# Designed miniproteins, single chains, part 74

Each design is a single chain, and the fold is of that chain. pLDDT is the mean over its residues in the fold that is shown.

## One batch from the design tools (miniprotein)

Design m2710
Fold by ESMFold2-Fast:
Structure m2710 (fold): chain A 58 residues (1-58)
Amino acid sequence: GPYAEELERLAAEARAQGNRGAYGAALKALQDYRAGKMSEEEARRAIEEIRRAIAENP
């Protein structure tokens, strides 16, 4: 789904940046989303928080 693809992209971006915190958060969110442990709104919020973490630690 679109949120899974975005979380994969964010994980790759965080990894390239060397941001281990954002990378771990993106992987956990992706796993929880794929396992059905996250609502669509929770997945969207996780994406926003990870984007912020990446932006604040360039």
Scores: mean pLDDT 84

Design m2711
Fold by ESMFold2-Fast:
Structure m2711 (fold): chain A 68 residues (1-68)
Amino acid sequence: SHMAQVYGTKAVLLAAESGDEEALALVIEAARAIGRGDLKTAEEKIRELERRGHLEVAELMRKAVEAA
């Protein structure tokens, strides 16, 4: 879905701007999982983003899942 790519790209940019390399890695892993249809792995990575306090990034990734 085009909208899944838009939300995923926004999440990557926001994570990169945060300077948190682990958050950026989690977003990339979640986006790859969404691309494979592995929604369980995507949910795990999104919950880890939420646990680490990256709530806006996690929200964007949840929107990417819903748009996929």
Scores: mean pLDDT 87

Design m2712
Fold by ESMFold2-Fast:
Structure m2712 (fold): chain A 58 residues (1-58)
Amino acid sequence: MLAEKHEEVTRRMRPRLEEAGIKAGDSPPPDILKEMKRYGDEILAIEENEPLPAPPPP
């Protein structure tokens, strides 16, 4: 499920979007979208390669 990864990528890209002059409500340009997609793929690859710590107990 990529929803959480997408949210994390979007959050990390937020300062980039802001620096590029893109407001929170505006759609990012295709160049930024491509970069976000590549960044998301990198995050997914890292998670698959690295063993993540166990989740906290409820």
Scores: mean pLDDT 63

Design m2713
Fold by ESMFold2-Fast:
Structure m2713 (fold): chain A 68 residues (1-68)
Amino acid sequence: SETALRLWQEFVERFNEAVRRRASPEEVRELVEELKEEARRRISDPATLQEIIDALDSYLEQYEAELA
């Protein structure tokens, strides 16, 4: 959907900015939770919502792994 695509594009942009400035794990977790809440409010299709949530979790996991 257009809403899901725009939200994902916004997420990627914000995540890349956070990574570039070497944001703390706490800041990235807060960003991910904010975006999950936004997705839950704006995405009505359960399958699309789950895909976005899974992608957000994967990005957070990857970022935390790179800090270890």
Scores: mean pLDDT 80

Design m2714
Fold by ESMFold2-Fast:
Structure m2714 (fold): chain A 74 residues (1-74)
Amino acid sequence: SEHLEKGKELYAQGRYEEAAEEYEKAIEEDPNNWEAWYNLGLVYAKLGRYEEARKAFEKAVELAPNDPRFRPVP
């Protein structure tokens, strides 16, 4: 998704509110896009919106439970 890539670019620039808008658009386009949910969680955490961050991360894990990024770390 172009919105997902734009969100990542804005996040890298520290433009967290704009990154959140782009990730929300990516989710609107594909609600099963776990990467958009994961990145939205990262953005909400940067904005201090911890409850929304937690819910976004839970959704990402629900959609991609076998993704290597969510495997246990020793």
Scores: mean pLDDT 82

Design m2715
Fold by ESMFold2-Fast:
Structure m2715 (fold): chain A 60 residues (1-60)
Amino acid sequence: SLREEILEEARRLAEEGVPVDEVVRIATERGIKAGLSPREVAQLGREVRELAERVHRELA
């Protein structure tokens, strides 16, 4: 699914050391371009932020 693809890309970017805010921006922009609603984009942004913060903690 699109959501799974975005989350997979977000994990990869976070593992590469991309800052959390930048990972969230990239993911939400992709969701918007794909036609997700504002509510879906907001939820995706929260999920991506949590994922990226977790990855950064695990790699520290």
Scores: mean pLDDT 88

Design m2716
Fold by ESMFold2-Fast:
Parts: C-alpha cells; sequence; structure tokens
Structure m2716 (fold): chain A 69 residues (1-69)
C-alpha cells in the first residue's frame, strides 16, 4: 500500500539511505491516493534541496493523515 511505502521511505531516511528513499517515494507517486502522492512529491522536493529533516517531518505528517482515512 502507499502507506507501507511511505513508512519504508521514512525508515530509509532515518538510516541515511537517501537514494533508496527517493526510489520508494517515486513508487508512491504512482498511487491513486492524492494525500500519498502529495506527501511523496513534497518529500522528494525537500530531499532535492538537502532538507532531510523537513522531508522526514513531511512523511510523518502524511503517514498520520493517511491513518485517519
Amino acid sequence: SALDLLEEALRLLEEGRIEEAKEVLEKVMQSSDPVARSTAKEALELLEEGRIEEAKETLRNGIKALKQM
């Protein structure tokens, strides 16, 4: 699921595995869920800018939002 992929991407970022996290987030962009896609897009943009802690926070917020759906 998109939720599982976002949780995997967050775990990869916590481990410093940034390129692998980006690959997982690109898979989330194929999701039909607009919240999951928006979360992945924002996280990818932050990672491109080197804003890793903000990317992690974006993923945490998106995961919380999806769990409430």
Scores: mean pLDDT 87

Design m2717
Fold by ESMFold2-Fast:
Structure m2717 (fold): chain A 64 residues (1-64)
Amino acid sequence: SRLEGLKKGAKDLEEGKKIMEEAVKEALADPSVSPVIRDFLQLVLNSTKSLLEKKKKEIEELEK
């Protein structure tokens, strides 16, 4: 169903967010990582968070 697909998508995004949060943390702790790569990782993390919030809102509306 559409709702099941959205819930799976949200779960996959939550797992991706966790992976990206660890990647950003590691990059910030590593002085060999360039600022461009740090900015890119932060951008990907912020994008993932935004997509997850949108997906969660869509799920909430469909469950009402």
Scores: mean pLDDT 83

Design m2718
Fold by ESMFold2-Fast:
Structure m2718 (fold): chain A 83 residues (1-83)
Amino acid sequence: EEERRRRAEELAERAVELLEEAAKHVPRAGEAAEHARRGTLQGLGDALALAGEAAAEEKDAEVRERLTEAARLLLEAAQLLAA
């Protein structure tokens, strides 16, 4: 339990870093980072939805890759917290 929580926190923190970098180009990514920082299952879910929407609309391949990776990390963190 403690190990899963710690891993979820580490994944969410990496996602926030990726989202903050993407926020220089996509303001929605900054909103996603704020939701992810809450550390709640709902906050991670809200962040995942925003990051996924931003990735789907993004034309820059590097920014899209960063948003997609953040979404993957957020999903894994949420799954660990829900287990």
Scores: mean pLDDT 83

Design m2719
Fold by ESMFold2-Fast:
Structure m2719 (fold): chain A 73 residues (1-73)
Amino acid sequence: SADELIQKAREALKAGNLEEALKYVREAFKLDPTNPEVLRIAAELYRAALKAGNLELAKEAFDIMSEGVKKMK
């Protein structure tokens, strides 16, 4: 479920495993693209990626957040 993937993304973020967090956020987004918690985690991942200097991952997280906001019409 999306909730299970969100929990896995949260644990990956806490552990600093940003690539794993991105994988789970993408999977959760596919299941529930307008879920506010998916967008919240994508925003947290974006900030963590910027802090780590990983601009590629930051862009991917931002794109997920941007697309989710567009779907919340």
Scores: mean pLDDT 85

Design m2720
Fold by ESMFold2-Fast:
Structure m2720 (fold): chain A 57 residues (1-57)
Amino acid sequence: SRMDEARARADELRARQDAVTPEELERAREAARRSSTPGAQGALEALDAGRVAFPLE
């Protein structure tokens, strides 16, 4: 279901944070912090949006 897909996506983003290097983690944190929205749901959306702002450019 779409709910399962959304959860799998969130879990993948969380796993990426755990697996990234300290440098990438800091950059991801800064991007998420600058894009952070109020609320836990907003935090997940900020992380998902942050993936396009990741230092993978």
Scores: mean pLDDT 56

Design m2721
Fold by ESMFold2-Fast:
Structure m2721 (fold): chain A 63 residues (1-63)
Amino acid sequence: MKKGLELAKEGEKAFAQGRYEEAARKYEEAYKLGYKEAVPNLARALVELGRFQEAGKLVEDAV
């Protein structure tokens, strides 16, 4: 499996367990490796952490 997709799957597991900090970190790593499909998941994890400014900027940067 591609590294980015693998990291995104690890992020989903962390998110499901309520580990939003770990989920955000895994999704960010996936996005940096070119897995752009991680952007909505990363934004959602940032919102759960109350990091609304970072979530908004990420969505703007992805458009």
Scores: mean pLDDT 78

Design m2722
Fold by ESMFold2-Fast:
Structure m2722 (fold): chain A 84 residues (1-84)
Amino acid sequence: LIEEAAKALEEKKYEEAAELFEKLAEASTDPKEKALYLYAAGEAYKLAGKYDEAIEMYEKAGEVSDNPENAAAFKEKVEAEKKA
């Protein structure tokens, strides 16, 4: 999964990469690792132009991480890009 997600990013298959990062988050039991993969999925969805999905991933990352401020910052960035 990690290698497949990295390959998808290299090939600019951003939506596929986002789906692979979501699977990595689902497989992770460590909240910090789960949050990291959810942030990666959100970033990939943003690159794919799927801003609503990116926002959902950042919200989930904030719920499982100990740094909700980071999730809020990522959400603000995507919302600003969506409104532009």
Scores: mean pLDDT 75

Design m2723
Fold by ESMFold2-Fast:
Structure m2723 (fold): chain A 76 residues (1-76)
Amino acid sequence: MAEELAEGAERAIEEAEELAKVAPPEVQEVVEKAKELLEKAKEAAEAGDLETAEKYAKEAVALVEKARELFEKWLA
C-alpha cells in the first residue's frame, strides 16, 4: 500500500507540474513542497519505514489538492 500511495502521489504531482507551468509562483511553490514530501516518502520506503512513507505520500497528495485549489482561485 505505501508503494501504491507513493505511485499515486507521483502521478498527482506530475499532473500538478503541468498545471504549475501556466500557474503563478505561489502554485509552483506548493507543488515543489509536494515533490519534497514524495522524495521523503520514497526514502522512508527504501529504509523499510512503510508507515512514514505512507504518511509523507498522503501529505504530498494533500498539497497537490491545495495547489489545484489555489490555481482555480487564481483563474477566477
Scores: mean pLDDT 78

Design m2724
Fold by ESMFold2-Fast:
Structure m2724 (fold): chain A 64 residues (1-64)
Amino acid sequence: SSEKEVERLTRLLVEAAKRGDFETAQLMLASAKASGASKEDLRRIAEAARREGVPGAEEVLEEL
């Protein structure tokens, strides 16, 4: 994925998590993983998700 696309996805995921919409945040994280995002891009997205307390983010990081 492009750097700009990763930044946009990360921002939207963080915004969803901050409003308590963890289901949307989890779906975004799962979609990034399923779309074949690079390990580096997925790590950035998952680390942001973990900082916001998104369930499952730590598991994604452990698989990288």
Scores: mean pLDDT 81

Design m2725
Fold by ESMFold2-Fast:
Structure m2725 (fold): chain A 67 residues (1-67)
Amino acid sequence: VSQEEFDREVEEALALIVYAVTKLAASRAGSDEQKRALYEETLAFLEKAGFSPEIIERVRAELERDL
């Protein structure tokens, strides 16, 4: 496996972990507004962390399905 492929796989795995943790935290939210705020914070974190736009968009789509 190339370093480029490994780096991509790591990025995808980290994004999946972030998504899963966000979903778990959102399950404890008392309102849809709290869930949306948490989702927006998660997406902003991924952008600041330098995740690829493609991965960020996949996470956004998955989070939006829960609303």
Scores: mean pLDDT 78

Design m2726
Fold by ESMFold2-Fast:
Structure m2726 (fold): chain A 96 residues (1-96)
Amino acid sequence: SMEEARKKGLQKLVDAGILSEEEAEKLLEAIKKVNKRVEEGDEETIKLLKEMGEAFDKGDAEKLLELSKKARELGFEDLSTIAEVEAKLILKKKKE
């Protein structure tokens, strides 16, 4: 299932020391909520996800943190959580 694939992906991030187990659980729940809104055609969620994807592909951690704040201000705590984790991944990679 898609949930099992996400759990495996998040476990790899925990094993790599990027996320705690608690952070991985919160991220899994955030991803579930976001996917539900995408399936329902929520245009604001889809737009923010596209902007977050572009920032992640560019390695722009600062933009992801701005998008996290914007998502939080719009009441999308789940998108905020995802953007913060993506920024954390980029920042860890830059230190290597």
Scores: mean pLDDT 81

Design m2727
Fold by ESMFold2-Fast:
Structure m2727 (fold): chain A 111 residues (1-111)
Amino acid sequence: MAPAVLDRGTAERILSLTDEQRDAIVDRITEGLMALGAPEEKREEIRKEARRSVDNLRKAAQATLAGDVEAAEKYVRESVEEIRRMAELAGVDPETAATLFGRALQEAIDA
């Protein structure tokens, strides 16, 4: 698999996100998956994985701006694994969870 690397402009936008904007991303991902039929008993686990994914994406952005390609690739992979885990917990396809994550992130960056 070719390594997924963030471009510098995207990394800068991710690092500009406030704590409130990051919390809003986590909430949008969690509630979006719940709206798609995720079991209520999995809500807390899904929220935890969403937060971890956002945190790893932030670490990937920091590594990208520092020129640490190996660390950036590692954190992007960890974020993708957490998106896959959210999909499994929610009972949806990984592509569905990834689309929801990307939309939540884009809306926060554009706000």
Scores: mean pLDDT 83

Design m2728
Fold by ESMFold2-Fast:
Structure m2728 (fold): chain A 77 residues (1-77)
Amino acid sequence: MEEAVRLLREAAEAFSNGDYEKAIELLKKAVETGDPEVARQAAEFARLLADYTRRQGNDSLAEKAEEVAKEAEEKAK
């Protein structure tokens, strides 16, 4: 739980700093911890990040964020 929560916090910090690629990587690590509540939050954040990066014209980052969202949704059972 503590590790997963830390990764979510770091992802939020990366996002606020404009480092979307790092935010995506940190969300992926948070999902990999296996905590379903964290996975649910990560899924929502990854969906938002995918939408945002697509609007900015960065389809590559949007696709990465969408894959993290799908994985997170599967873990949030």
Scores: mean pLDDT 81

Design m2729
Fold by ESMFold2-Fast:
Structure m2729 (fold): chain A 80 residues (1-80)
Amino acid sequence: SLELEAELSLVLMMIWIGGRTGDRELVRKAVERAKELGERSPEAARRAAEALEEGAERSPEAEETLREGAEELREAAEEA
């Protein structure tokens, strides 16, 4: 949905800002928001995982945290 895409765009923006400013808490909140969005449906979980994976490519300093969040979201999507 357009709403989900807009919310995931905000997650990516939070990751980008957090990476650029060194705000690790903002990156963590972005991951938590992505996980909450992923609870809506298996498709939303896959989309949220993709957003965190894209964020990891753009923010090497947060890569481990973002990829771990993405893996959890992909596992949740497969179990549903």
Scores: mean pLDDT 82

Design m2730
Fold by ESMFold2-Fast:
Structure m2730 (fold): chain A 77 residues (1-77)
Amino acid sequence: SSDEEKALEYARRAALYAVRGDGKKAAEYAQRAAKYAKKAGNEEAARYAQEAAKYAEKGDYVGAAEKAGEAINILQG
């Protein structure tokens, strides 16, 4: 669905910004990924995206990238 495609794109952006050390953008995109994953009915991907946002907000960019990567893995099948 388009919501799944948006969730995947936002999760990828969250991972990229986390790797770059941009915690604000990583958190913003992770939150968007969680929103669209939830709308798509993918609760597992939404949970990982929410965790990515929390890690990014506290400056744990390695943790943020890891959790965003888990959301990407689930959304790709």
Scores: mean pLDDT 91

Design m2731
Fold by ESMFold2-Fast:
Structure m2731 (fold): chain A 69 residues (1-69)
Amino acid sequence: IDELVNELMEALSPYADEFSSEARLYIKKAIDALLEGNIEEAIKYLEKAAELSSEEAAKVLKEQIEKLK
């Protein structure tokens, strides 16, 4: 679980400044869900963050979602 969170944070780090405050809130909710072991809910929050992000940042989020499935 911690390893999945670290991998997600490292993948999103280069795009951190491109995320809106709302997208960052959904990313935080996804991380909290992963720490609780709720992968299904984490995927839903990451999908919401992708909808609120640039095409490039959304692509990275979708790649991370695929790793969680």
Scores: mean pLDDT 79

Design m2732
Fold by ESMFold2-Fast:
Structure m2732 (fold): chain A 91 residues (1-91)
Amino acid sequence: MVEEVKEEATKLAKEYIDKFERYRDELKDNPDLVAIAENGIKQVELSLKRILELAEKDPEVAKKALDYFKEGADNLIRWLEEEVERLKKEK
């Protein structure tokens, strides 16, 4: 369970960071959206660190934290993806 939570958290963090970096690059002409994507990367890195620490101390709490993290990251990614598509249609 501890290793499963750590592996899932690490894999998801990498996938989210890759997505935020891609959206940051696609939105580079909009400083506010770039800042949101950069904050997304920072939040993923901080959340990963905390989840990994929690997994060693309390795997059950770490699993709940990972689920909460997934929900937040997915919502932000979905919003950024919609903004990328909107801006592509305007150009």
Scores: mean pLDDT 81

Design m2733
Fold by ESMFold2-Fast:
Structure m2733 (fold): chain A 64 residues (1-64)
Amino acid sequence: MKPTLDLIQKENLVKGLGFSKEAVEEILKRTKNDLSKIQPVIAEMKTRKLPMDEESVKKLLDEL
């Protein structure tokens, strides 16, 4: 399979920010791969000192 932009971005979020693979997949799914929507989610996770895991991401995205 040829890599897509969303796959490359997913790998960068895991590698650069310490998110789990599952957390990154949930962020990309809920934001529809929109980078402008991803940044506020990352900032809020850091501000609230939440674990960078799938469950914490789902909980945060349900509040946004």
Scores: mean pLDDT 70

Design m2734
Fold by ESMFold2-Fast:
Structure m2734 (fold): chain A 68 residues (1-68)
Amino acid sequence: SPAEDLARLRELLEEFRRRFENGTLTVEEALAMTEEVHRLQGRLADDPEANRVVAEFGELVTEFVRSV
């Protein structure tokens, strides 16, 4: 459902942030989470909140890539 997909997007954003900040995020995990986020975005394309969460996720991915 769209509500479950949006909730999962928020979970992925918070998990990525938490794992990145505590230094436990691997490149493989970051890639897997990014793929899941993009799949969820495809299902929620018309949701402004989903687009906002995806944008925040993209900023974190950029920062993570700069850190490795």
Scores: mean pLDDT 85

Design m2735
Fold by ESMFold2-Fast:
Structure m2735 (fold): chain A 81 residues (1-81)
Amino acid sequence: SMVEELRKRIEELEREIERLKREITRLQEQMPSLSPEEQREVEEEMARLSRRIRELELERARLEAEITGDERLLRLVELAE
């Protein structure tokens, strides 16, 4: 099923998003013990991770909209029969 494949991809995206969020949390926890130079590097890394999370969240939203559209179409077809 196409819907099942899309749901699998959404689950994969959700797992990756959670992994990246945990990485940001870990980096944030390390910040107070770092030098000013290291803090700048960590801030840049956190910014990169945040951009990646946004990209994955947009892809997830797109796939969720596609699933919702397909389920609505199936419901309309069922009602037309």
Scores: mean pLDDT 83

Design m2736
Fold by ESMFold2-Fast:
Structure m2736 (fold): chain A 85 residues (1-85)
Amino acid sequence: EIEELLRRAQRLILSSGMSVGTATAAALLLSVASLSIHWGNREEALESLEAVEELVREAAERGELTPEQAEEILRLLREIKELIE
C-alpha cells in the first residue's frame, strides 16, 4: 500500500536527526508525491521522491541521520518508486 509506505517514510524523517528545515522540506515533498500518485502524475511523483532521496543522502553525509535510519528511509522510497513505475 503506497500511502502506508509514504506515511512510514514521513514518520521516520520527522522523527530523525535531520534539521527542521530539511525534514520539513522532505515531508512536504512526500506529500506532493502522494498527491501526484493519487492524480496519476507519475513524472511529478518520481521527481518528488528523487528529491527526497537526495535530501536524505545529504543529511546522512552530514551525520544528521544514522546509517540505519538513512538505509531504511531510502529503502522505503525505492519501494514506492518501483510501485509507481
Scores: mean pLDDT 85

Design m2737
Fold by ESMFold2-Fast:
Structure m2737 (fold): chain A 73 residues (1-73)
Amino acid sequence: EARRLVLEAERALALGDLERARELAEKALQIATSVGDREGEARALEILGEIAYAEKDYETAERYFAQAREIRE
């Protein structure tokens, strides 16, 4: 379930496990996309943006946040 994977990704991010956080967020995105869950897609993209931001890859973070915003609009 996409929401559960998003929460698990946030936990992994808080623990500094960026690799695990990315894996979980990407799985959440795949599931949300497969069932047409637009809100889940946006949430997963936001988490991927937060992961990139934690890695100090601000350009990639901005792109993920922009994709999430576009889905919501």
Scores: mean pLDDT 83

Design m2739
Fold by ESMFold2-Fast:
Structure m2739 (fold): chain A 68 residues (1-68)
Amino acid sequence: MLSEEEKKALQELAKEGAELSKKYNIPESKVLAVLLRELDRAVAEKLSPEEFRRRFREALEKLIKEES
């Protein structure tokens, strides 16, 4: 199960991703796929919430560049 800090990080990143999806006209499904992929990596590698936030933001910036 996710900790309360991990749940908070996930909620914050989901909101951030939705806002950037709207701003850059990227399909929400693509942003959600990135979020779930990075969440799976964070769980598998036992990453901190801070490292999860960092990796998601880096992956999201890459997605924006690819879709722009």
Scores: mean pLDDT 80

Design m2740
Fold by ESMFold2-Fast:
Structure m2740 (fold): chain A 61 residues (1-61)
Amino acid sequence: MAAKIEEEAKRLAEEARRAIEAGDLEKARELIQKLAKLVGKDHPLVKELSAELEAAVRALV
C-alpha cells in the first residue's frame, strides 16, 4: 500500500548514506531529517542512518 513512500524512503536513505561516505555530514543530517518526517523517527532506516551519522561525527574527533 505505501509503495511510493517506501521508494522515496529508500532513495533518501541511499542519498544520506552517500553523503556520509563523502563526508558531507550536514547534507546527511538534512536527508535523515527528511526521512524521519516521511516515515517516522522510530523507523528502522532512520535509527540505522542516525547511528551511522553519529559514528561518522565521532570519527571526526
Scores: mean pLDDT 79

Design m2742
Fold by ESMFold2-Fast:
Structure m2742 (fold): chain A 96 residues (1-96)
Amino acid sequence: MAHRPSPEAMAALEALRTAAKNGDYDAMAEALSRVHATGDETAQVFAELLVGGALVDDPERAAEVIKRVPQAASGIRAMALATGNEEALKAVREAE
């Protein structure tokens, strides 16, 4: 969609990107919760792409983030299906 995220949503997305680069799952879950709290649908789509890409190759961490932020499941599942990652799909099912 052609709507640009709010400044609050952009800040939350940047925090999410930083947490993903650092492997900080607590910060990642916190930033993802903040993105969803803004209600910004464009930011939520970007967050799904970031979380899916960061966690699809790490099933244990994916499950932990989903337990804290259930909304993370959709992005991780989509990336797992796109990449054929059965371990990530299992982590999503076990966390849901």
Scores: mean pLDDT 77

Design m2743
Fold by ESMFold2-Fast:
Structure m2743 (fold): chain A 65 residues (1-65)
Amino acid sequence: REALLEALVRVMKAAPEDTAVDIVRSILETATPEDLEFLRQLVEALRELGMDKAAKLVEEHIAKF
């Protein structure tokens, strides 16, 4: 759980925001309501990295659950 979030943050921190957006889209394609807590943590991590576009995509997807 935490290891996956940390790995994703490291990858996204090393890449431009467009890459983070693509990674987020791939995650959201397979996301279920059971992933809600993980997605909330992902939003916070993306906001801390200044990746507002990627964070907004996750927030919009959470709102659909």
Scores: mean pLDDT 77

Design m2744
Fold by ESMFold2-Fast:
Structure m2744 (fold): chain A 67 residues (1-67)
Amino acid sequence: DVDENFRKLMENASPEAQKLLDFLHKMMDEIGEKVKKDPNLDIEKLREELEKELAKRVEEEERRRRE
């Protein structure tokens, strides 16, 4: 179950990682809602865009933390 695993990761993660995990959880919820409303939605395409956005966010958070 994603929520339980997410919570465990949050407790053991650094503050920056916790922010990233929160962002991930939020995006997963949004995708779930979109899939329910539009069954023709291309989930694979969404996943690729998500991974790209996640990578950017990870880079920004890592830079900020190193500051």
Scores: mean pLDDT 68

Design m2745
Fold by ESMFold2-Fast:
Structure m2745 (fold): chain A 95 residues (1-95)
Amino acid sequence: MEEAVKYTEEAIGYLQKALDVATNPETAALIQEAINLAEKALEYAKKGDLEEAQKYLQQALEKAKQALKVATNKETEEYLKKAIGYLEKALKKLS
């Protein structure tokens, strides 16, 4: 659990960095959705609700991957790739 929480917090940090450098509104909107979903996952993980945490992490990962596909600058793409890596690590710790 503690590692899943840590990886989710790292993912949120990189999503926030991606949002700060995003240059198009579509990418920014998808990153914001990923942040909101990852924050919900973090709340459920801290409560010990692994099923809900896993569900919201999977949704956050999907939104982050969608954001990566429409990203228009390399810096946003690099932060999104790091966020995706941490979301995948968090999911593995909840399985």
Scores: mean pLDDT 88

Design m2746
Fold by ESMFold2-Fast:
Parts: sequence; C-alpha cells; structure tokens
Structure m2746 (fold): chain A 102 residues (1-102)
Amino acid sequence: SLTVTQSPTSVTAKEGETVTITATASGTSKEVVKFQWYRLAPGSSTPELLTDPRFSQSMSGNTATLTLSNLKVEDTATYYVKATTSDGSTAWGPGTQLTVVA
C-alpha cells in the first residue's frame, strides 16, 4: 500500500531563515501524480491546504520538496504532505513540526 515519509521530523528556525522539507512515496507500483502540502496551525485539529506564495513546492518522481523561505514566527505549525497516485489512492506523511523563533 502507498506510504509517505517526511524529513525532517522536527526543525527549529529563526525568522528570515529557509527550511526545506522532503517527502518520499513508496509501497506502490503506480505513478505519483501529485503531492499536496498542508499546514496544521497550533491548537487546530484540521490541516489546511498550503497556498502561501512565499513557499515553493516541487516534485520529481516519488519525491516532493517544500521550501519554506522568509520564515515568520506565525509559520510555526506542523506541515503534512498528501500523495496521490494515478489510480486515485492517497496517503498522508507523518508531518514535520516547524518552530520559528524571533
């Protein structure tokens, strides 16, 4: 079955720094057609689709990269990826906890 891993598990950064999160999909013979990144705000129970234009998203094969640049304290959150394969199967990564300090 489709499985997704994320690295790093947790990271602490200062305001203005850049952090890169990588995800890899495995356990499938089907093509990965997309990765969608989500942000879970502190104290929230529902991840929201990440749409911030400061952040770049890329994929190559079964690997996705999220680059979080120009970090602000408000970017402190857990970031999740969801992978979708050509047959419509989906799986979530375990998340990356980002802490941004002033």
Scores: mean pLDDT 88

